# Designs tried in a protein design run: designed miniproteins, single chains, continued (3). Part 58

Each design is a single chain, and the fold is of that chain. pLDDT is the mean over its residues in the fold that is shown.

## One batch from the design tools (miniprotein)

Design m10124
Fold by ESMFold2-Fast:
Structure m10124 (fold): chain A 117 residues (1-117)
Amino acid sequence: AAESLGESLREALKELADNPERAEEARVLAEAAAEGAAADPAAAPAVARALGEAAIHAAEKGDLETARALARALAAIARAVPEARPYALETAEKLLELGKEYPEAREIGEELRRAVA
């Protein structure tokens, strides 16, 4: 079910967001999740929420490479599935706030906000 898939994805992405050395694996999983959400729009809100939460977590840890990869996957979902846009906007706003400490987080947040505007 879409809900169970979203929960499993949240756990996997959180583990990857806790490990900066696994940024490439996080990017691959995020891109696969975005493709899956585009193919099954009913799953897109749950996937978008999971990607957004993980992107914020990575940014708060200072792992901006992982945060950028996750935010880009979220932007792709939001462009393909309008129902995912609220999660992308919420994530962008939180990244912009983190941009006060990490200028790169502001750039990621601005890119995501532009993708969903």
Scores: mean pLDDT 84

Design m10125
Fold by ESMFold2-Fast:
Structure m10125 (fold): chain A 65 residues (1-65)
Amino acid sequence: SEIAELQKQINELIDETVEKVKKLREAMANKAPQSEIDRLQQEILELQKKTAEKFKKLDELVAAS
């Protein structure tokens, strides 16, 4: 099912986002260079964008069923 495949992809993206957020918090707590913090923030934003695109596709498939 295309819906089941999208749910798996969404779950994987959410898990990856959670792990990146943990790394960001650790970097901030350890006073990592601002460049590292900025990179982690950009990676999180990209993952959120990808997750939103997958949700949009999921909504379209559900509406079409």
Scores: mean pLDDT 88

Design m10126
Fold by ESMFold2-Fast:
Structure m10126 (fold): chain A 62 residues (1-62)
Amino acid sequence: GSLIEELKKAYEQAKKDYEDAVKRFEEARRSGDPEALRQAEHALIAARINYESVKALYEKYK
């Protein structure tokens, strides 16, 4: 159904967003800028929560 297709698309997007957030965090950590590091850390936490939530929903309904 459309729900499964939407969940799969959301899962793939959330996975990419999480992978990008990890890379951004690593870059910020190397920059030595504490403000950039704080922003990247908050973004990483948000992306991880979203990824885990969408993954759980997709695995439940696929």
Scores: mean pLDDT 87

Design m10127
Fold by ESMFold2-Fast:
Structure m10127 (fold): chain A 70 residues (1-70)
Amino acid sequence: LYGPIYEMLKEMIEAGRYDSAIKIAEKLLKLYPDSPEIYRLLAEVYRKMGDTEKAEEYEQKANELEKKRS
């Protein structure tokens, strides 16, 4: 499970460590490709970096996975 790593990622994003957060999130996504939470973290990071296109793409993917899970 990625719970503690997820919390660490949120702290990294709050600290402005976007590159590090993206690298860890991408590795988690490779291990857990159907996790909407990881896609939402990536969307948040890209939004804070000004990449609205990537932010929307990851947000949509997270929403699709959330619907399939529910």
Scores: mean pLDDT 79

Design m10128
Fold by ESMFold2-Fast:
Structure m10128 (fold): chain A 55 residues (1-55)
Amino acid sequence: SANTWNNLGVVLKSQGKFDEAAEAYQQALELAEKEFGPEHPYTLKTRALLEEVKA
């Protein structure tokens, strides 16, 4: 689920593995867009997390 990928991204980010965290958040974003739609608060939050680790 999107939540599982998001949780993996958080764990990877906490370990300093930003590239791997970005990959996990990307998977979470794709699933969140499919499940909730692109404008849902959860989807927007996941996108923000992805942008944070890509910077």
Scores: mean pLDDT 82

Design m10129
Fold by ESMFold2-Fast:
Structure m10129 (fold): chain A 90 residues (1-90)
Amino acid sequence: SARLEAWVAEGRAQTERDIEEAKSLAEKNGEEALKYFKDLRDYYTKLGQEADKLSEEERRKASDLNGRYGRMARVIEEYLKKKKEEEKKK
């Protein structure tokens, strides 16, 4: 459906923006950025697990934010791993 296609397109665009921001932050302050997004991921993961205290909309938002911050943390972690591997070759 057109509504589903628009939703998928926006989700993809948001993911691309999140990845680009994560790469920029990893280059400037990777270790602090990694901790920041891991803490946010863990916060929204726990909030989503306490779902009985949340509205359905709040649960969906917590799940979305958990996914987004988790992806950003993984991008930063991979960047830092690659940087450490390149430092070992010097």
Scores: mean pLDDT 78

Design m10130
Fold by ESMFold2-Fast:
Structure m10130 (fold): chain A 80 residues (1-80)
Amino acid sequence: MKSKEELAEKAIELAKKVFGDLSPETVEKIREAIEKLPVPVEDIADISVFPATINGKKKLVIAFTLKNGETVAVVVDLEE
């Protein structure tokens, strides 16, 4: 539990560096996405956050690099 919270805090910090201030709703979506990850936190080696435009809408992408070399990504909608 606490390790997933640390991952969420790290993702939120990285997202703030890219997007600036985040709405409480966006922060909650990031936390929920990380809680729903089907991968143990101990298998995660790195985390990256970057913007993407999908179907004309801005999205926040969180990519996790696993210790085995696999990548798992979650996409968070930026809602107004």
Scores: mean pLDDT 76

Design m10132
Fold by ESMFold2-Fast:
Structure m10132 (fold): chain A 57 residues (1-57)
Amino acid sequence: SVEEIRAALNEAGRLLRQGRLAEAAALIQKTTGVAVDPAADADTLERAGVRAYLELS
């Protein structure tokens, strides 16, 4: 559901702020179905999450 995806993306944002990039990448990939490099930087992961959020809106 859209609500579950939004909650997951908010959690991914929290993980990114804590420097937990691999967990954030895994959560974004699980939520969006888009493959994300677990070694990606925070900016790349934020952009992936924002794009997914906009596609739901």
Scores: mean pLDDT 71

Design m10134
Fold by ESMFold2-Fast:
Structure m10134 (fold): chain A 55 residues (1-55)
Amino acid sequence: SPGEEAARRLVEAARAGDEEGMLAALERLQREAPQDFVDAAIRRAQEIMGEPVRL
């Protein structure tokens, strides 16, 4: 799903330690999607990581 794909991209950026890339991806997501979708993607990324994602 689009939400799963968004969460996966956030996880990949976080694991790579790419803070600028993660912020850019988050900004694009906020520009292209409603806030509830952004919040759901962040929560899903946290589930995939098994730990809270720090953005």
Scores: mean pLDDT 73

Design m10135
Fold by ESMFold2-Fast:
Structure m10135 (fold): chain A 73 residues (1-73)
Amino acid sequence: MLDEIRRALLEASIDFYESLLKEKESAERYRELGLEYEQLGKLYEELGDYEKAEEYYKKAKEYYEKAEKLEKE
């Protein structure tokens, strides 16, 4: 039950930050998305869904890399 609520909140947070990125890209917004995907990966790892966890951790890494590239500007 709590894990389902945690998943829903993380997904809502991801949707929110993705909408913010459509308005303006920033390193901060990419980092927020990375963090949310990392938390979602951790949730699925705790649930024993390692395939989903790996997918979300990969997404987190991609967003962290985008944040680092933008900071160089």
Scores: mean pLDDT 79

Design m10136
Fold by ESMFold2-Fast:
Structure m10136 (fold): chain A 90 residues (1-90)
Amino acid sequence: MKKEVLKVEFEAKAGETIREAAERAAKELAAKLPKDAEEAAGAVTVGGKLAALFRIDKDGKVTVTMLVADPDAVLPEGTKVVATASVFYK
């Protein structure tokens, strides 16, 4: 079974919340998922801190689980957002 790692990195937009940044990162990663992938699972860090976990199924459906107490908090402009996922194949 081949394992691959995908990464998305960007800066938070002005007025963007932690939830919005995490969901955007997970969706950008889902768009990069290979057609032959069975699933992907990963994490989003915001400002270097773990903020969310996510899963992407073979149909591109994204599920995001927020790990922070206040996911609707607005991020400082330019906050670094990183999503990393392990891709699984059959």
Scores: mean pLDDT 82

Design m10137
Fold by ESMFold2-Fast:
Structure m10137 (fold): chain A 79 residues (1-79)
Amino acid sequence: MEEEIEELEREAERLKKEAKEALKKEDKEKLEKVDERTRELAKRATELEKAHPKDKRVLRVNTEVAMVQILLAVAKHLG
């Protein structure tokens, strides 16, 4: 569990960085890849939250993933 949470935290941070870089470069192909990976991470984070519904670290990961999804959605509308 703790190792899996750390893994998701690292993945969320990496995706946030990649999304920011892709937005700066206006790289639509990279943004699509980040979107796919973010959706996959969201599924994993949701499953972990179901197993550990009051774990603050899991809730934080879910929040960070949701923020990346919102950022990508806004970028698609503004693009």
Scores: mean pLDDT 77

Design m10138
Fold by ESMFold2-Fast:
Structure m10138 (fold): chain A 65 residues (1-65)
Amino acid sequence: SKAAQAQAVLDYIAADPVGVVESLLSLTPEQQAKVRAALAAYGVDDAQLEAVLRGKITPEQLAAV
């Protein structure tokens, strides 16, 4: 199901939130937007992504993705 796919993606991000953010910050804003569009296609919305990353990365890093 789409919900199971979204949860699997969130679990992957939760396993290495710093590594995921560092990878995203190495991309251009246009490439980052494409990654976010792909996440949305898997059923991962901005609120779910923010909840997983909140408290695990700096507010500046969170704002940059």
Scores: mean pLDDT 74

Design m10139
Fold by ESMFold2-Fast:
Structure m10139 (fold): chain A 79 residues (1-79)
Amino acid sequence: SAARGKAIENLRQAKRYVELAKTAREAGDEESAAQLIEQAVAHAESTGTPLGQKAADAARAGDLDRALELLDEEIARLE
C-alpha cells in the first residue's frame, strides 16, 4: 500500500539521521548530533508504528544503537 511504502521510507530516513547523529557524536559535535536526533525522531514518529515510537524514545534517551535496532526491526516487519 502507499501508506506502508511511506512508512518504510520515513523509517529509512530516521535510520539515516541516527547514523549521522552517531558520526557527529563520535566527532564531539553534540549540537549537530542533537539536531540530527530531532530529525530522526520526527521521521520515526510520523509513521505511527509501535517500533517507530520506541526508536524515537531510544534516540531521545541517547541510545542510538537501540534506536537503530528498533528501526531495522520495524523496516523488516513492514517489508
Scores: mean pLDDT 89

Design m10140
Fold by ESMFold2-Fast:
Structure m10140 (fold): chain A 60 residues (1-60)
Amino acid sequence: RTEEALRVADEVEEELLAEGLSEEAARRGGMAAFRAVNVDGASPEEARRIGLEAGRRAQE
């Protein structure tokens, strides 16, 4: 479960950085994705969506 959470977080961070978001926004997205899987038991697909939304909200 934790290993899956880390993979989803890494994927979200890479995707946000590739889209040109700041390192801070990408990190916030990854943290949200990690928490969704590890704490809330969300699927990897749901966690990815949650992380991407969180990262985009953090970007000014």
Scores: mean pLDDT 80

Design m10141
Fold by ESMFold2-Fast:
Structure m10141 (fold): chain A 77 residues (1-77)
Amino acid sequence: AAENVRAAAERQVDNILKESKYLSKEELLKQLDSFAAVLRKAAETIPDPAERQAALDEIDRVHEEGKKRIEELYKKK
């Protein structure tokens, strides 16, 4: 479950980053934050507390990793 959430989240972050050709850093960060918020709401519906926490931890990791990737992408200029 947590690994599947991670893989799906990383795939969506890659899709968001592909929009970087035409979007500002601030708009990409906003899209990433919105996506992470949706995932966190979905994770809250997981009935098992351990699975829920594992999913939330993976979402937080992907969210922070996505922020770093956006920062690095825009630091090249």
Scores: mean pLDDT 77

Design m10142
Fold by ESMFold2-Fast:
Structure m10142 (fold): chain A 66 residues (1-66)
Amino acid sequence: MEEELKKLAEKATEELSKISDEQAREIYLQIFKKEAEELALRAGLSREEAEKIANEVTEEVRKKLE
């Protein structure tokens, strides 16, 4: 899961770097967060743990864009 999450975050960072529109970036980040949650849930984590990890990874991706 950690490796898959890292790969997902790297892809998101790459795709977001191609998007200059702020609104489009926020929409992409919302989609990414849901994908991260689904990945964590598939790995057997609770909904609460999946939400926490998805939030943390999404914020990390957002910081890399700055």
Scores: mean pLDDT 80

Design m10143
Fold by ESMFold2-Fast:
Structure m10143 (fold): chain A 119 residues (1-119)
Amino acid sequence: MEEELRKAIEEGIENAPVAPWQKPPSPEDREKVRPLALEIALRVVKLVREHYPDKISEEELKKIARDAGFNAYRAALLGLKDPRITPEEAAIAGAVSALTQAGYPDAARKAGEELRKRL
């Protein structure tokens, strides 16, 4: 269900640790990237559910959603500092990496292609 997936993504973003060697992101940067990371991670998870319903269990998908939220959020924050990539492009790369890490590289590639076409 979309609501449960959204909640898992939000939990991933809220519990995203700051690496010990990094300064915590500013409140302004966090507020800027949080809704972007949530939207992109949710789109990735919804695309995977629609195209691969028989390959990924609902419980697995919730775990992937949490990781996609975490990865999208951290990537978008880095994108704010890198002039070569937009925060949106970085968030897409972060979100789809959660699928690759879970063992679904083909799903990651397809979701990434579809989302980049909408940029």
Scores: mean pLDDT 78

Design m10144
Fold by ESMFold2-Fast:
Structure m10144 (fold): chain A 70 residues (1-70)
Amino acid sequence: SEKEKELKEKLLKLIGEILALIGDILEIKEKLKKTTDPEEKKKLEEEIKKLEEELKKLREELKKLEKELK
């Protein structure tokens, strides 16, 4: 089915985006552990929060796509 192919392609793209964001969050968290400057720590914490909010939105989109595939 063409519709199943399109949904699968969207699912794979979304999974890729989620994995990339998780990678970015982990990288910034690792940098945060090594950072001693309080101002730099605050900037890294703000960036993590922003990426976690974006990740939440993508996870909600993933749940909607999974429901359509059932």
Scores: mean pLDDT 85

Design m10145
Fold by ESMFold2-Fast:
Structure m10145 (fold): chain A 107 residues (1-107)
Amino acid sequence: SEVTEKLRELAERMKELLEEMKEALENKDLEKAKELLEKLGEIMKEMARLAEENELTEEQMEALRLMGIAYRYAKKALELFEEGKYEEALKYLEKALEYLEKALETL
């Protein structure tokens, strides 16, 4: 399915951005982490357009749901990092990566 291929490409891009965000937070580069979260937000918009333009299969809907959860965990990680809760922020990023891996396994 063309939709499955596009969702896989978006999920792989999200994984790369989350891994870069983890590195940015480990280096305490808050500005880089913010930039990466904005790029993740753009992927969420692309996913929303795919859902609006296509009737999704159950597997595609589940992958999209899991990717959305990953984004929310990444957003929370940045909020925690801004509060100086660095260890908690990294745990939330690890959760984001776990949900992305589940999304890729679903596709």
Scores: mean pLDDT 88

Design m10146
Fold by ESMFold2-Fast:
Structure m10146 (fold): chain A 89 residues (1-89)
Amino acid sequence: SELRERLEELLKELEENYESLKKFSEEEREEFRKYLIDLALEKLPEEYLNDVVAIVLFILEVFDEIVKKNAKTKEEIEKVFEEVLKKKF
């Protein structure tokens, strides 16, 4: 997917400069990135999917909440994603 590829590129670049994410290993960041992209493409409203920057900013907000809540499992990450989604929409 062209959208998925652009999201991966942008998030990978931003992760290098995002202080909250530097405490995770490169492998952990890759796992979070891939999973959050999958969740975003599955769960975000179709209208939102037309704005790659908006999707990236949404995922970064989810990263902040993951760090804040110390979410470690896929189930915990998905709950954080759903909370941020509910707050935004």
Scores: mean pLDDT 76

Design m10147
Fold by ESMFold2-Fast:
Structure m10147 (fold): chain A 66 residues (1-66)
Amino acid sequence: MKEELRKKADELFEKGVEAWQRGEYEKAIELFNEAAKLYKEAGDETKASFYQGMADAAKRRLELKK
């Protein structure tokens, strides 16, 4: 169901934020990408785009580390 996909995506997003706070940017990227995918599967392109943006932000943080 779409609602279950959204709830799982929200849980993955929270785990991604926790990984980001620990400096685990590679894990944060994976979690944010998975959350974005679930929102896209749920038919919510706006939230999928938002969560994809968070993955891109985590990727930029990783790229700034030498």
Scores: mean pLDDT 80

Design m10148
Fold by ESMFold2-Fast:
Structure m10148 (fold): chain A 50 residues (1-50)
Amino acid sequence: STIDLDLTGLSPEEQARAFEDALRRNPSLSPGQRAALRDQAEYYRRLAAA
């Protein structure tokens, strides 16, 4: 859970996991905030799969 410091050193897969973790631990986020985080997670997931 060293999400905030090592983000720039993480692989795309690890960055995707960080955004996914943020979504999981913040159930009270607005639909707009959840959509933004989900979009970022999906973007990095695609980068990791390439």
Scores: mean pLDDT 73

Design m10149
Fold by ESMFold2-Fast:
Structure m10149 (fold): chain A 60 residues (1-60)
Amino acid sequence: MKTLEFEFSDVRKLIAAALTVMGDFPDAEISIEGDKLTVKTDLSEEKLKELKELLESYSK
């Protein structure tokens, strides 16, 4: 299991990212703490790259 943590300057983007992860990566465990989104997952390296790109796109 791998843990990814991302901080968002905009709470709306954080919520949008969390909802997208819930839809596209339903087996991932998601937690929100303030402006930080934590995703715990056992995805393949390819899927982790997709997830990281998704989260980075929302954080900008």
Scores: mean pLDDT 79

Design m10150
Fold by ESMFold2-Fast:
Structure m10150 (fold): chain A 83 residues (1-83)
Amino acid sequence: LIEEMRARGIEIDLKDPEAVGKILRFVNSQPVSEQGRVARRAAELLYEMAETFDQGTDPDAGVALLAGAVLQLLADKMGEEGK
């Protein structure tokens, strides 16, 4: 995922508060046939970001967790589990 985003000129730093928005925009820019796969990878990355944020003091930690959960649900509905 990070390599795909960099190929499109999108830099991701896990400490960047804009990173959640960049990830969500990247997922939304993908064709429907790729959205489930990309959403699964994006959910994994967003959960990793949330672990590096201070959830008690960083407002973006909650946004990262929520975005990850929503993308996980989208990936599950698109049948991207287990292959």
Scores: mean pLDDT 69

Design m10151
Fold by ESMFold2-Fast:
Structure m10151 (fold): chain A 55 residues (1-55)
Amino acid sequence: SPFDRVLEALVELRNEHPDRPITVEEIAERAGLSPDEVERIAKERFGVTLEELVA
């Protein structure tokens, strides 16, 4: 599902770049989604802002 892709992308990016913030654009590119769609998924499905999701 798109939600699972966002979570998988975030985990992978965090593992590759533990020393810097992960961007919306990087998550979107790896998940095969648009940045707007990633933001919508984070807000609607997880009840958090994207800023909280990548924190």
Scores: mean pLDDT 73

Design m10152
Fold by ESMFold2-Fast:
Structure m10152 (fold): chain A 95 residues (1-95)
Amino acid sequence: SPEGERLLLAQVRLIAVEAGFFAVEKMIEKSKDKQKIINEIKRLIADVDRELAWLRQELAEATDPEVQAKLQAMIDRLESIRTELENLLKKLEKE
């Protein structure tokens, strides 16, 4: 279905955001360049905000309850990632 194709695109985009989050965690462990890490976190938050806006629009247009549930789960996951990124940003800015 067209909704199913958009759901697959959403899943690919979520995987890309999760990969970016793991890359940031590894940078924090290995890099002493605090400003580079801060800039990467801010870039990733902007990416998350764009995906959340798109997913919320897709959810509003979805009519299939199973598609709505999957979109909501992706929104919840991205909101969780955004919160973790904001917490990392605050921790780095205090040090």
Scores: mean pLDDT 85

Design m10154
Fold by ESMFold2-Fast:
Structure m10154 (fold): chain A 60 residues (1-60)
Amino acid sequence: MQELREKGAEHARKGIEALRKGDYETAAEHFEEAAEYYEKAGDDFTAEQLREKAEELREK
């Protein structure tokens, strides 16, 4: 399960990098991917927050 959290963190970092470049669509995709990994790892709280952020970015 640690490897799933690690993959989630990696995608979250890529999402942040995309945000810094103003690429909201790419950032949203990475945050959604990160949320899926956290959910599989049993961290539903973090997954929900990441999904909410991704949805917000897609509305821009």
Scores: mean pLDDT 82

Design m10155
Fold by ESMFold2-Fast:
Structure m10155 (fold): chain A 68 residues (1-68)
Amino acid sequence: SFGEALAELTKKLFSHTGEATVTLSSGEVIKVDTSNPAEVTGAVLRAIGERPETITLTINGETTVFEA
């Protein structure tokens, strides 16, 4: 579900320190400093507003895809 995808995205962003990249199914790319809660919140709010079919998270070259 979308809520589950957002929860997992938020959990991974919150547990990481450094840069992460969030890519929405629209092709929008959001670079996030995960040590900054405002940037994490901003990325999550952007995903909520767009309601993408997939959210792709890249951390240290590792890619995770969340289905909404």
Scores: mean pLDDT 79

Design m10156
Fold by ESMFold2-Fast:
Formats: structure tokens, sequence, C-alpha cells
Structure m10156 (fold): chain A 85 residues (1-85)
């Protein structure tokens, strides 16, 4: 989980770096983050899932790419629903 946590942090950093400069690259990193979120949900790793939500929320606030912001918001809602508290 620690290695996966670091990989997610790096992927979100790269999503922000590429954002509007290379949207396809940013989207591919989001695909990797979504796969990590699915893994966290399936393995009931609540700490990793919550960490991914926090990083994605920060990305959504900083991003200037509307399409990527929309995908990120949908991903956050999906993870939050899966975590049902």
Amino acid sequence: SEALREAVEKAIELMLKYDEKNPKAAESYLDAVEQAADYAIENKDRELAKHIIELLKEFAEKSKNPKLQQRVKETIERIEKALEE
C-alpha cells in the first residue's frame, strides 16, 4: 500500500504538470489513479481510498482542464459512494 500510495501521489503530480499542456498524458495518469482507487475499494483499504480522494480534490481545485476536472469529480463521487459511512 505504501508503494501504491507513492505511485498515486506521483501520478497526480504529473496530471497537474501536464493538465492543459498535454491533456492525453494527464488523462493516462488519471487512468492509473482510477485503477489504484479500484484496488483500494476492492481491498477495503480505506486509508488509501481517502488519501486518493484528498489528492484528487486538491487537483480539481488547481486544474484548468474542464474535461479532466469533470472526470476527477466523477471519480471522487464513485470512491466516496464505495466507502459509504
Scores: mean pLDDT 84

Design m10157
Fold by ESMFold2-Fast:
Structure m10157 (fold): chain A 67 residues (1-67)
Amino acid sequence: ADINSPEMQAEINATLWIIKGAIAEKAGDFKEAAEYYRKASDYLAPVDPQTAEEFRKKAEELEKKAE
């Protein structure tokens, strides 16, 4: 695996946003968590569309809880 590849960078960035989303979700900051999971989904979409879709749905669920 080449850390300088766009694909690897996308996966690393997605992982960072997932971690931030999980922390925000645990803190009850559902709006912030949803934003972080959407960023993760966006980074994953070109490299792992199935996982991207899971985080997109999770973000939608959290946005609904933030209302």
Scores: mean pLDDT 82

Design m10158
Fold by ESMFold2-Fast:
Structure m10158 (fold): chain A 86 residues (1-86)
Amino acid sequence: LIEEGKKYFKEGDYEKAIEYYEKALEEAEKNNDKKGQAKALALLGEVYRKMGDYEKAQEYFDKAVLILVELNDEKFKEEIAKLLEE
């Protein structure tokens, strides 16, 4: 799901990228996977940022940051930062 979303994101198919990242978020929520939720939320924020929807991008980034603060996992925070830089 995340890898499929990244593929479409690189191709400029933001609608498909959102579809796969939303599916990843839903799966992470069903499994109580907070790290998966933060990752999917951060990637959704990045897609909306690329689309120029800065308000929606900020909403998703804020949700991801809240989870990252709760986890207090510096290595995971670094992983998310690297994910958004590629």
Scores: mean pLDDT 80

Design m10159
Fold by ESMFold2-Fast:
Structure m10159 (fold): chain A 93 residues (1-93)
Amino acid sequence: MSKLARLFTAASILLTAGEIEYPELKEEFERVRKLILEASDAIDKGDYETAIKLLEEARREVERLVEKYPDNETARGLLAVIKEALEEVKKLK
């Protein structure tokens, strides 16, 4: 399995955990999930520019969550995964 595929799987697991553990943040995690899924679809189509833009938007959303909820380990983990996915997608160009 590619490193990028493993990172998207890790993001999906963290998003699911976040929605369960922090139901008050469900809408925020759902927005991030949509961005991650759209980025994955863009990568499958070879549209790395769109994937980078979507992942950068997801990163900004999660950075806001980490700033507001510094004790949220799931949000911090998700931010790390998104940042690593961005670095991996940039290598494909």
Scores: mean pLDDT 85

